# Designed miniproteins, single chains: the designs that were tried, part 31

Each design is a single chain, and the fold is of that chain. pLDDT is the mean over its residues in the fold that is shown.

## One batch from the design tools (miniprotein)

Design m1126
Fold by ESMFold2-Fast:
Structure m1126 (fold): chain A 98 residues (1-98)
Amino acid sequence: MKLTQEEVDEIERIVSQEVAQLLAMLRARGDAQGAAIVQQGAEEAKKYLELARKTGDPFYVQLATAILQEAVAQALGVTLSPSLQASIAKLRAEKEKR
């Protein structure tokens, strides 16, 4: 099923608001490295949200979300579970086939 541009715009707005709140929190804590990690992850995720907007394919929203989860975990010093790593790897492998 194809996403509308309005649906992708709403998802991008929600993601941007959540990223902005997390960046504000990390900066308030003096965590410049954590903020940089989240910012880099958000920039990569934005590329996939643009593909979701162009194609209407919800796969790119899933990939963007996975990338943000990886960046947030790294910024907060949380070890990624093997299950989460496998899920992200599967999404990246599916992206390679497209």
Scores: mean pLDDT 79

Design m1127
Fold by ESMFold2-Fast:
Structure m1127 (fold): chain A 79 residues (1-79)
Amino acid sequence: NLQQGQQSLAQGERHRRLGDEAERRGDLREALRHYRQAADHFLQAGELFDQAGDHQQAVQAYQQAGLSLRRAQRLLDEL
């Protein structure tokens, strides 16, 4: 369902923003949680777009999930 995919994408973007805000405040633990939540929502969006046959949107959502996971992993390295 394209609508559900778009909703999951929006939730991923929201959590990414919350992660950025938390990181700006120096709350690395909250930033980590939000980037992980963002990745989960982006993965769900990708799956929903793929199921709907929108492979281009699915690839873009999967790319966003990967970026969010990289941000989370970077914070884990920072400790």
Scores: mean pLDDT 88

Design m1128
Fold by ESMFold2-Fast:
Structure m1128 (fold): chain A 59 residues (1-59)
Amino acid sequence: GVTDEQLRERARAAGFSEEEIEELLEAVENEDWATVSKYAAALGAPRVAAARAGAAAVA
């Protein structure tokens, strides 16, 4: 399975804040997959990465 450290790194790369990372880790530890899915769907890791690349190009 994915370790907490690996999940933290992936969430940070996806654009999660430290508070969001902590909430995500707690949800995973509690096996609250509904909350995990909600965060994953809301932030859409590939789309967040694309948005960051676009922002960097404009800035």
Scores: mean pLDDT 63

Design m1129
Fold by ESMFold2-Fast:
Structure m1129 (fold): chain A 81 residues (1-81)
Amino acid sequence: MEEELNREFDVGALEVAAAVYKVIGDRFEKKGNYKEAAESYRLAAEYYEQAASIADGPTAQRLRKNAEEMRKKAEEAEKKA
């Protein structure tokens, strides 16, 4: 139970970290700071991948999809830099 609760908390914490970096990336993109936007989106993708690695089944699939979306945003931002 304690180990299970820690796992769920860790997944949630990593997902929140990913969401925060996505918001930071979106703000940099709005300002035309595409290099910083790309770096923030890449960090968001890394946190989603970490969350996916410790999550199960459907949750892991959702988190991997979010990571892929962030990688695409990073690539698009890098092309504009």
Scores: mean pLDDT 82

Design m1130
Fold by ESMFold2-Fast:
Structure m1130 (fold): chain A 87 residues (1-87)
Amino acid sequence: SMAEKEELLAKALELAEEASKAWEEGNYEEAAKLAEEAGKLAASVDPKNILAIQSYWLAAMSYYKLGKYEEAKELLEKAKEMAAAYK
């Protein structure tokens, strides 16, 4: 299943890149959805994956821009916990 993990990580990266583009365009709803999906997908392969940490962070910032502070806080805490585990 190494090939399956490679494919999942490639898809997570593609979603993360799309999320970054949506963020730069000010489409925070799309950025939040894409970044959260990228984070979940990357974390499913490796819970301490840097892509997952970055994706959850972007999702949190996107939800914050939307005024969805509870969702933003939850994802920010996930990103912080994963970052602490990485070190």
Scores: mean pLDDT 85

Design m1131
Fold by ESMFold2-Fast:
Structure m1131 (fold): chain A 59 residues (1-59)
Amino acid sequence: TEEEVEKIIEEAEKEYGKFAAGILRKLAEQGYSIEELRKAKEELKTPEGRARWLELLAS
């Protein structure tokens, strides 16, 4: 389902910018599921959501 992952990342880039798309790309590379990526995309629309996911990725 690589095509579904790319679609989610493209939607995030169009709606929330390249930074949000980059976070989703890293999550996909770490093995997050499509359902988890969709949930993360919704959280990434806010600055608070982006900060939370960056902290999790940095640890």
Scores: mean pLDDT 79

Design m1132
Fold by ESMFold2-Fast:
Structure m1132 (fold): chain A 61 residues (1-61)
Amino acid sequence: SKEEIIEEFEKLIEENKEKLTEEQLKAYRKGLEMMKKEDDLEFVKLLADIGKQEIKDIIES
């Protein structure tokens, strides 16, 4: 469900909070708000997948 996807992504952000800048956290928070307002579940899933990939790249940097 959309709610489960959003909750999982939010948890990932919190778990990696120390590795994210204030600007990155702000951007991901805006992304979460956009996902909550989006009616297209496939698009929400795509946004979450992109965000997860970005966080992984940050961790690897």
Scores: mean pLDDT 80

Design m1133
Fold by ESMFold2-Fast:
Structure m1133 (fold): chain A 77 residues (1-77)
Amino acid sequence: SLIEELKKKAEEGDAVAASILANLYYKQGKFEEAKRYYEKALELGDPNNPGLLTGLANVYRKLGEFEKAEEYEKKAK
């Protein structure tokens, strides 16, 4: 499956695969999994990537962690 291929690529250090997987989990409403893969994408690639930081902020809002969401939204700017 696409998810299994993306997991393998992310485990091999592919930041783009991790970011795609995070977005897919977010669209499925799997916010804890989306959080893990956004964090992994930032770790593997550019830790200051505005799109990934905004994605992570959106995940924190969905999880009810509003202070963390504001922190990452400001970091993305």
Scores: mean pLDDT 88

Design m1134
Fold by ESMFold2-Fast:
Structure m1134 (fold): chain A 68 residues (1-68)
Amino acid sequence: SPVEEAVARVEATLAHVERTMSREDAIAALESLRGVLRHRAAEATGEEREVLEAQIAVVDRRLAELRA
């Protein structure tokens, strides 16, 4: 599904960021990504919004884990 594909893409991006950056730099990068996704979600409707909200949820969960 588009949601599953979008989630997998974000998870791959997060894994790359975490492998290549310090924890603090990874947090900053994820906060930036979260901001971009939230801005896009505000303008989106229907399935596009659902995809973006699913991606935001993945970023939010990982951000919380990194900050723990």
Scores: mean pLDDT 88

Design m1135
Fold by ESMFold2-Fast:
Structure m1135 (fold): chain A 71 residues (1-71)
Amino acid sequence: SSEEIKKEIEEFNKELDEKYKGEGSVEKMEEAIEELKKEGAKERHIVSLETARDLLRIGDEIDAELARRKA
């Protein structure tokens, strides 16, 4: 059961990587999340994207902090 869910998430993440390779922006991810919610997508797909968005935000914050330390 858990392994089946992980495989489905992995397949979904591959499709997301295809769609958003080179995009990488938080705004683009937020747009995709809103569209999925409007379309009534499965909650786990929405949560997966929200997690990816949060990781992108953390990366941006780290980069900004490193830039501040050099300024």
Scores: mean pLDDT 72

Design m1136
Fold by ESMFold2-Fast:
Structure m1136 (fold): chain A 60 residues (1-60)
Amino acid sequence: MLPEETIEKIIEEIGDRVVTAKELMEKYGLSKKEAEEVLKRLFERLVEEGIKLLREAVLK
């Protein structure tokens, strides 16, 4: 169970870089479950940003 602040910090460090669960486990010493939580949060952020960009591009 990762604290939300830790997940946010890792996501900010990754930025726009593509990363795998294995890389997260190696670089940050995360368990498989913790790496999956980070990836889920990163995916949710990317989907929200993508929807926002699509809305602004298509509706304008």
Scores: mean pLDDT 73

Design m1137
Fold by ESMFold2-Fast:
Parts: structure tokens; sequence; C-alpha cells
Structure m1137 (fold): chain A 97 residues (1-97)
């Protein structure tokens, strides 16, 4: 699991959306914990944001946030909220709202 999450993070940061989606499917097949699922959803959101699919980025960040709030991970909550605020600001700036 840790190795798949690290590979997903790398793919997401590079904007390799196809690779990120493949790795996310592999993670889901392993029945991730809530924490692992939240991390995977967060990085999938990063991958979509880096491909300028801001609607899907928000969707996955909001799904990750819901799980992070359920498990009480304050650092993860703060990180996800910052990304949501950034994407919402970008949508407003580009008239995509």
Amino acid sequence: MKELLEKLKEAAEKGDLEKAEELFKKILALKPSKRELAEALYYLGVAYENNFDLDKALKYYEEALKIAEEIGDEEMIERIRENIERVRALKKLFGLE
C-alpha cells in the first residue's frame, strides 16, 4: 500500500493523469483503510488539478475531506481545505463557476 500511494503521489505531481487513475484503481482493489483511501483521493484530486480539470479535482478533494474529518486527521483536513480554496479561487478567476 505505501509504495502504491507514493507512486500515485509522484504521478499526480507530474500531472500523469492516466498513471494516477491506474494506481488509484490498484489501491481500491487492495481494500484501503479510511486513511489510505483519503490519501489516494487527495492525490487523485492533485492529478486532476494539474490537468486543469478543476471540477473533478474539487470532487475528489471533497471526498477526501469527508473521510479525513471522519478519522479526525487535522493535518490532512488543513491540507485538503487549502487545495479546495485554491481550486475554488482558480475557478472564479477563470470564470468556470
Scores: mean pLDDT 87

Design m1138
Fold by ESMFold2-Fast:
Structure m1138 (fold): chain A 63 residues (1-63)
Amino acid sequence: AEELLKAGRYEEAVRVLEEKLPSLSGEERLQALGLLAEAYKKLGRSVEAWEYLQEAIELQEKL
């Protein structure tokens, strides 16, 4: 996922991360949410980027 972001393959990064997200918890889920927010931001999809960022903040408060 991180390699896809570095390579500029944002749509593929989103797909991989979203497929993996339901199986993740705690700090791993927090990292995935951050990467999703970054990828959507790079794609110019500000609403989706903001939604994942908010989910990451909410999760961080519970850790």
Scores: mean pLDDT 79

Design m1139
Fold by ESMFold2-Fast:
Structure m1139 (fold): chain A 79 residues (1-79)
Amino acid sequence: MSESLEEAKKEIEELKKELEKLKKEFEKKGKEELAKKAEELIKELEETEEKFFNRKITPEEFLKKFKEIKEKLEELKKE
């Protein structure tokens, strides 16, 4: 297995942890809409991970989606 694949797994795990933490914080604050958005990003990340590791999307497509999810996470952090 390539080193890039192992690095991708670590990055995905870290992003999942950040999203889970944000979801929990929003739930505690009663921000249900923002908690739902965090949950949707977790699901999108898991779907992207599955497609990438099953070779259904290219590394470029994976990086593009991963960047998009990261940008949405940073936007949620500002709320």
Scores: mean pLDDT 78

Design m1140
Fold by ESMFold2-Fast:
Structure m1140 (fold): chain A 69 residues (1-69)
Amino acid sequence: SLREELLRLIGEILRLIGEILDLERQLEEAKKKGDEEKVKELEKKIEELKRRREELKRRMRELEKELEE
């Protein structure tokens, strides 16, 4: 059902948000330590996860529209 698919997408989005928050904490620690290579690595990972989050959020909005119809 569309509701079950929506709930699964919400779950995936929440997991991605958690991963992004964890990586952002690691990024702040790497910045404090002056680890430039680690900073670049973490920024790339965060950007990739943020792109994936936005894609899932777009899919969620389409499903919400279908449920409201």
Scores: mean pLDDT 84

Design m1141
Fold by ESMFold2-Fast:
Structure m1141 (fold): chain A 103 residues (1-103)
Amino acid sequence: GTETATLRIEVKGNIVTVVAEGPAAGQAARAAADALMKLGAKNVAIVTEGDRAVVTAEFEKPVSARQVAEAVAEQLRKAGALSVEITEVGRTSAVVRATFAAR
């Protein structure tokens, strides 16, 4: 079986918020936090509640939604995602979908 997560990325100035939703949300959010830390985020916080997790990160300089989406997608693949797709990329937002093996 497989479990999915949809990650919605928003960039507002120096603050990046990633909302992960779905059965794999916690796993996807941890990968997103790792990606943001590797991109140089100063402060990264994760709040998990059931099938939803919110990652908030602060940067010294603005980052693009595309840069965040690509880093998150790479980290999801490294974390063992069976498939990762960047479904949407806008100026200040992006959407990434990941599928993992069920635990």
Scores: mean pLDDT 87

Design m1142
Fold by ESMFold2-Fast:
Structure m1142 (fold): chain A 76 residues (1-76)
Amino acid sequence: SHMIEEAAREAEELIELAVREALKMGLSEEEAERLRREALERLREAVERNASPREIALLATAEALRIVGAAVDEQL
C-alpha cells in the first residue's frame, strides 16, 4: 500500500513536470490540460486496480513522453 502510494505521488509529480515542460515548449494550454487530465485519469485507474509500483512508474514515464511529444508535434 505505502509503496503504491509513493509511486503514485512520484508519477503525479512526473506528469506535472511533463505538462510544465510541454507548456514552455509551446503546447497550447487547452491541449496541455487535456493531456494532463488523461494522464492523471490513467494513473488513478492503475492505482485503483492495485497496479505494482513498477507498472505505475512505467505508465507515468509513457504519459510524460506522450505529453512532451505532443508539444514537439504541435510545433511541426
Scores: mean pLDDT 86

Design m1143
Fold by ESMFold2-Fast:
Structure m1143 (fold): chain A 59 residues (1-59)
Amino acid sequence: SKKEEFEAKLKKLLEEARKKAKEIVEEIKNGMPQSEADKKAKELEKELEEQVAALEKEL
């Protein structure tokens, strides 16, 4: 069903977002300034929102 396809795609997007979030954490541990980390976190959030919105357009 379209719902099952949506759920599968959403799960993959969340897994990718989690991986990117962990990369930001590692960069912070390696001396990245908080301001840059905040910027990257906001970009990740925006990317995830755009990807979810694209899935919603599938209906």
Scores: mean pLDDT 80

Design m1144
Fold by ESMFold2-Fast:
Structure m1144 (fold): chain A 70 residues (1-70)
Amino acid sequence: SVEEKIKEVKERLERSLADTDAHIAELEQQRAASTDPVEQGRLDMLINFLRAVREAERFVAEKIIEKLKE
């Protein structure tokens, strides 16, 4: 059913977002522990990249759900 497909998309998104959020948290801990400005800049870049990936994943999932409801 359409409802089952929507549930699958949501569950897949939830797992992916949880994984990305855990990775961001680890990088934020590394950033907080770092005293090297170059390493801090590299970590900030990676954190921002993962946040952008997270939002892109949400957007794609929302579009898939919209299409399934048609």
Scores: mean pLDDT 89

Design m1145
Fold by ESMFold2-Fast:
Structure m1145 (fold): chain A 69 residues (1-69)
Amino acid sequence: MSREEKLEAAKQAATSLTSPRGQAVAGAAITALKTGRVPPGTPEQQAAAQAVMDAKTPEEVRKILLSFA
């Protein structure tokens, strides 16, 4: 599974995360996928970013992020 497919899934999930908390988590995950590193932030944001990086499919990425909706 390519990093590009995971990044696209994360961007799509981000459009459904309308809360400030959800948007912050989505931003951290997108940054992690782009840079290959978990960005600084809250433990929750870092855990979500790491989980998204470790995800094996775009569906797992979407599922992780939508749990913060």
Scores: mean pLDDT 80

Design m1146
Fold by ESMFold2-Fast:
Structure m1146 (fold): chain A 68 residues (1-68)
Amino acid sequence: MVEEAKKLEEEGKYEEAAKAYIEAGESLKEKDPEEAIKLYQRAAELAVKAGNSELAKEAQDKLLETLE
C-alpha cells in the first residue's frame, strides 16, 4: 500500500496519493501506530497540495485519533 501511494505521489497525483496513504495508515494503525501517524501526516500534506481541504481534514482526524 505505501508503495502504491509513493508511485501516485511521484506521478503528481496528490489527491489519489493522499487517499492511498490514508489506507496504508489504517492498515498499520493497530500494528504500528507510529508509522500510521507518519502516513496520515503525509496524506494531509498531499491533500493540501491537491487543494482538497476535506481530504486534508480526514487525514488530520485519523492522525488525531491515533495520537494520545
Scores: mean pLDDT 82

Design m1147
Fold by ESMFold2-Fast:
Structure m1147 (fold): chain A 63 residues (1-63)
Amino acid sequence: AMELVEQAVLALSRGDYERAVELAEKAIKENPDNRLAWTILSEAYRRLGDEEKAEEARAKAAQ
């Protein structure tokens, strides 16, 4: 989970938003309580223009 989150942050910082989604989803699958992974997923979807999925992931990160 932690290593996947680190890779997801790196992908997001490089503008590889599709890769950031993949890595964040894998991190969430390992630990659904990983708020950072939900935050990364939200930002990646926002950057891809999927506002609905971005808001859903943001709500998960806030809980």
Scores: mean pLDDT 83

Design m1148
Fold by ESMFold2-Fast:
Structure m1148 (fold): chain A 73 residues (1-73)
Amino acid sequence: MTGEQLVKAGERLVEAAERQLDEGDPSGALQAARGALELAKEAEELGNKEGAKEVRERAEEVLERAREAGGEL
């Protein structure tokens, strides 16, 4: 998988996590956001630093929201 593909996969996980928060599933959102962070880390290691940073920032925002809503992993 290329770094660009990892960024796109991370973006999709962030979107899923945001939807899960809206649907009242903070635990699911927490898991998806952590998955997005792992994909962002791999994308950064492959040289896609800008896309990886955007995914990481969005995932961290969702992660904090999920924790505030009582999410557990």
Scores: mean pLDDT 82

Design m1149
Fold by ESMFold2-Fast:
Structure m1149 (fold): chain A 90 residues (1-90)
Amino acid sequence: MDEKAEELRKLMEKAIQYAKEGKDDEAVSYIRKATDLALELAREGRVDLVREAQEMITKIAGLLKNSKAVSIAVAETLYLTGAILDAELA
């Protein structure tokens, strides 16, 4: 079992739950934690997990109701996209 992969998925599950409940601030907190972990995984060459996180956070952004929360989620997906491109171009 991969502890970091499991942690990443749990963080994303929490973000989905809070977004569906309309708790945008809580959802954004978990999106930020998932992004930080995904960027660590990118440095370890775990690009498949970074792609998984980028896709899921993009979907979660669609569940958020607050425009500022959506903006933050989109910014986090752009950081993950950059990390994926850096890995693919290296």
Scores: mean pLDDT 84

Design m1150
Fold by ESMFold2-Fast:
Structure m1150 (fold): chain A 76 residues (1-76)
Amino acid sequence: DKEIEELSEEFGVPKSRLEEIVKQVMDETKLSREKAIERVREALELVKNGEKDPTKIAMKTGISVEVARKIIEAYS
């Protein structure tokens, strides 16, 4: 979908990896796909701005520490 394509282009993360991360956020949080994508975008912005601590990312965005680690790895 366009939203995942935009995230992939903006943050340089493969679409397939973003789809896996978004699905995990939806499964863990029970958020809609749209809200899960928003949380992933927030986490990617934090990583882009120099946040290296997955626990701080999780606290700020409401995603799990496990997903925050995956986002850090995917962005790198």
Scores: mean pLDDT 86

Design m1151
Fold by ESMFold2-Fast:
Structure m1151 (fold): chain A 55 residues (1-55)
Amino acid sequence: MSIDPESLVGKTYAEAKAILDEANVPYIPPEKTPADDAVISSVEKLGNAYVFSFA
């Protein structure tokens, strides 16, 4: 299942994790753990994993 990175922008970290886990898409945890309600400002693909940035 393909997940559009742009569809994750504006979602909370908890929501994005649930979507990626359901689709079995790997992601790299942020160095600083965000709150579950932190809003994703951008998503990058590094190799085969997604990387999140927050506002």
Scores: mean pLDDT 74

Design m1152
Fold by ESMFold2-Fast:
Structure m1152 (fold): chain A 75 residues (1-75)
Amino acid sequence: MADEEARRLYEEGLEHIKQGKYEEAIEKAKEALRLARSNRLKAGAYFVLAKAYGLQGKYEEAEKYLKQAIELGRE
């Protein structure tokens, strides 16, 4: 259940990114990260955070979250 909701939330985050709604995408990704139980879903949420921050020009935050996504996605 929690992982199902986490997946839905990060997919909504990706849709917000497509619409240029980067702050809304960040909020959805943070909520997904809070609910995610598996490293795979946490990695997905971190990828949404990295994309949204990168598109806002916040490259330090984007690199931080991208590194977390890669590390969790390997395990």
Scores: mean pLDDT 82

Design m1153
Fold by ESMFold2-Fast:
Structure m1153 (fold): chain A 71 residues (1-71)
Amino acid sequence: SNKEKAKELLEKAAEYLLQGDKEKALELIRRASELATGEAKELAEKAYRYVEQGDLRAALEYIKKALETLE
């Protein structure tokens, strides 16, 4: 399902952020936000903005929140 794919992409994005691969993380978060709906989409979009701003802690927190809203 699109929810399962969004979850996989966000989990992978968190891994890339922890490895310092900002560009790959942004790509995966963007793809996840396109597949997600409602609250999960809004949280993924916030995570994307925090990655752009270099706020790694906030980005990871919002990825976590998005994952918690996905089944």
Scores: mean pLDDT 87

Design m1154
Fold by ESMFold2-Fast:
Structure m1154 (fold): chain A 90 residues (1-90)
Amino acid sequence: MAGVVRGVVTAADGKVVGETEAVVGEDGTLLGGRAVGELSEEDKEAAIGATAGAGTALLRAGAPVGARATAHFVGADGEIYTVESTLVGR
């Protein structure tokens, strides 16, 4: 099965800067992803990866739709960004 995961991206200062969506396979393979918001293309790719990683963890845990996991990535500015990810489909 594949999972669909949505993320909310928050900068180190607590400001919400973007949103992500990732489609992940049961093996953790990223099947597709997108990001929108006030993010560089590099930070969008990192945020999609973080969202996919959180989604994989939720799928491996057998989590239901609506479950959440938090992931992080290091932005191009060197700061730590937070992605709060929600499993929205299985």
Scores: mean pLDDT 84

Design m1155
Fold by ESMFold2-Fast:
Structure m1155 (fold): chain A 64 residues (1-64)
Amino acid sequence: MKKLAEEADEILRGTGRVFESTGVEEAIRAVEGAGRSLSQQRPDLRDAVEEAAKRVIEELKKKS
């Protein structure tokens, strides 16, 4: 179970990084979208995905 939570964190961080060049707001929207999709595909990881998304979004906001 922990390995899947780590994968979710990596996916969300990667998504934020890719869209960071387009702007912080766009990167945040991309992370929110990815987190929502991943939570729908893996309901058992919803809490872990939500926590990972919050951390990534917080990091993106600090860069602004």
Scores: mean pLDDT 75

Design m1157
Fold by ESMFold2-Fast:
Structure m1157 (fold): chain A 57 residues (1-57)
Amino acid sequence: LADAAKETIVAYAEKVGTPEQVERARELADRAGQALKDGNYEEAFKLMEEAVEAARA
C-alpha cells in the first residue's frame, strides 16, 4: 500500500515533470511511506497531500 502510493506520486511528477518537482515529491512520498510503516496514518496522509501538491507545483 505505502509503496503503491509512493510509486503513483513519483510517476505523476515524472509525467508532468520538472526535475525539482520530481525530487520534492519523492522526498515527501518517502516520508509518508515511513509514517505509514510506523502506523501513523494521520501524518502519512498529510505528507502524501504535501507530496501531491509538490508534484503539481
Scores: mean pLDDT 72

Design m1158
Fold by ESMFold2-Fast:
Structure m1158 (fold): chain A 104 residues (1-104)
Amino acid sequence: SEEAKKLLEEGKKALENSDYEKAAKYYEEALKIEPSAEIYNNLGLALLALGKLEEAIEYFKKAIKLDPEYWEAWFGLGVAYELLGKYEEAEKYIEKAFEILDKK
């Protein structure tokens, strides 16, 4: 929808300005209208930047559920798990992201 697209664009602008709380709010509003792997992933990125690691993981997993080939979400999972000190899981998710990229 046009409304969801506008909210996604405003969220991306907020991310560029490092306004992660504002970005998260725009993405949350976009999800109420039209969920997508991109919006889930971008909300995960904003939450990751805010240090909300468990919430970020949840949204990256939702992005992967909608689009298992969305390599950015697998990479985001890896970064979040690394920040949690879960290095074995982080390596697994990062390897999956590169596996997807290598097949493109």
Scores: mean pLDDT 90

Design m1159
Fold by ESMFold2-Fast:
Structure m1159 (fold): chain A 57 residues (1-57)
Amino acid sequence: MEELKKKARELLEELLKLVKDPAVRRVIRHEIERLIAEGRYEEAIAGLEKALEQYKP
């Protein structure tokens, strides 16, 4: 579980480096932190990986 939490946070920071709009970054961070707080690590990771695909071809 700790490894999944760490992976989710690392992917979140990677995604936030690619998002230029501060309002969008705030929404993304809030949503992912909520998923992590609820123990929904796999959902957080899947969502982040899908978003990263849109920024990195």
Scores: mean pLDDT 79

Design m1160
Fold by ESMFold2-Fast:
Structure m1160 (fold): chain A 78 residues (1-78)
Amino acid sequence: KKKLEEALEYIGKAVKALQAGNIEKAIEYLEKAKEAAKDLPEVVELLDKAIEALKAGNIEEASKYLNEAARELRRALE
């Protein structure tokens, strides 16, 4: 559970970086979130989609995938 909590913390840091307009830092945090969530393939897939959306400049699409990933992580922590 500690690693999944860490993944959720990294998603939070990525969202904060996006709010500050720092897309490169957000991607860095999401890569760390993927490593922490590596035992949950559904979460890794959502984080990959979020990273690809950010690389394409589609912040709204990325936010959708980040919300889905955070929801799955919270479910796994119950």
Scores: mean pLDDT 85

Design m1161
Fold by ESMFold2-Fast:
Structure m1161 (fold): chain A 58 residues (1-58)
Amino acid sequence: SSEAEAIGRVAEHEALKLGLSREQAEELGRLARDLIEAGHSGREVGKALRERMEALLG
């Protein structure tokens, strides 16, 4: 969906801004899209992405 694609792009941009690799950013974008398509709210997606980013940053 257009919403899932937009949220995926935002997640990738934020990951790159935090210093994560392109590969990690692309994985976070896919996670965001998958969660939206599975019916999760933007709030739930945001929480999952923050937790994943924190884990990847150490």
Scores: mean pLDDT 85

Design m1162
Fold by ESMFold2-Fast:
Structure m1162 (fold): chain A 91 residues (1-91)
Amino acid sequence: DPILKRLQELYQNLKQGKDPEKNAKEMIALLEQLSVEEKRELIERGDEAVYTALSIKLLKHGSLSDEEAELLSEAMRRFAGKEIKPFKRVR
């Protein structure tokens, strides 16, 4: 799935501190293209990219859909203790 592959690439770029604002915006846009079922399956498989994208969306927009809020809550339980945050832009 090209959407899932790109989402993972963007997450890796964020972890490496590459273009954090651009990568964060693209992750949110790709997240909105995934179904609730696809997001749930990725979280269940331990994919941190969906969790990171949901967290960024909540921080930037202040709200999530009911379905996304439930997914974020589940992801937070699964990834408790992992500091997955956007990194400072590197030049």
Scores: mean pLDDT 73

Design m1163
Fold by ESMFold2-Fast:
Structure m1163 (fold): chain A 61 residues (1-61)
Amino acid sequence: SLLDAMRLAEELIKEALENGITFDEAVKRLAERTGISEEEAGFILLFVANILGIDPGILER
């Protein structure tokens, strides 16, 4: 569900900041675990980062 995707996105963003996983890896993990497309996963990750007040540039390498 969208709510499950958003919760997992928050976890993956925190893991990216703490453990240095790439945005691309976070997109793949979110898509694989939720069954959504990588395109949808990317938009959800950016949306969740924005509402958490995290600059998307920190997640891009």
Scores: mean pLDDT 78

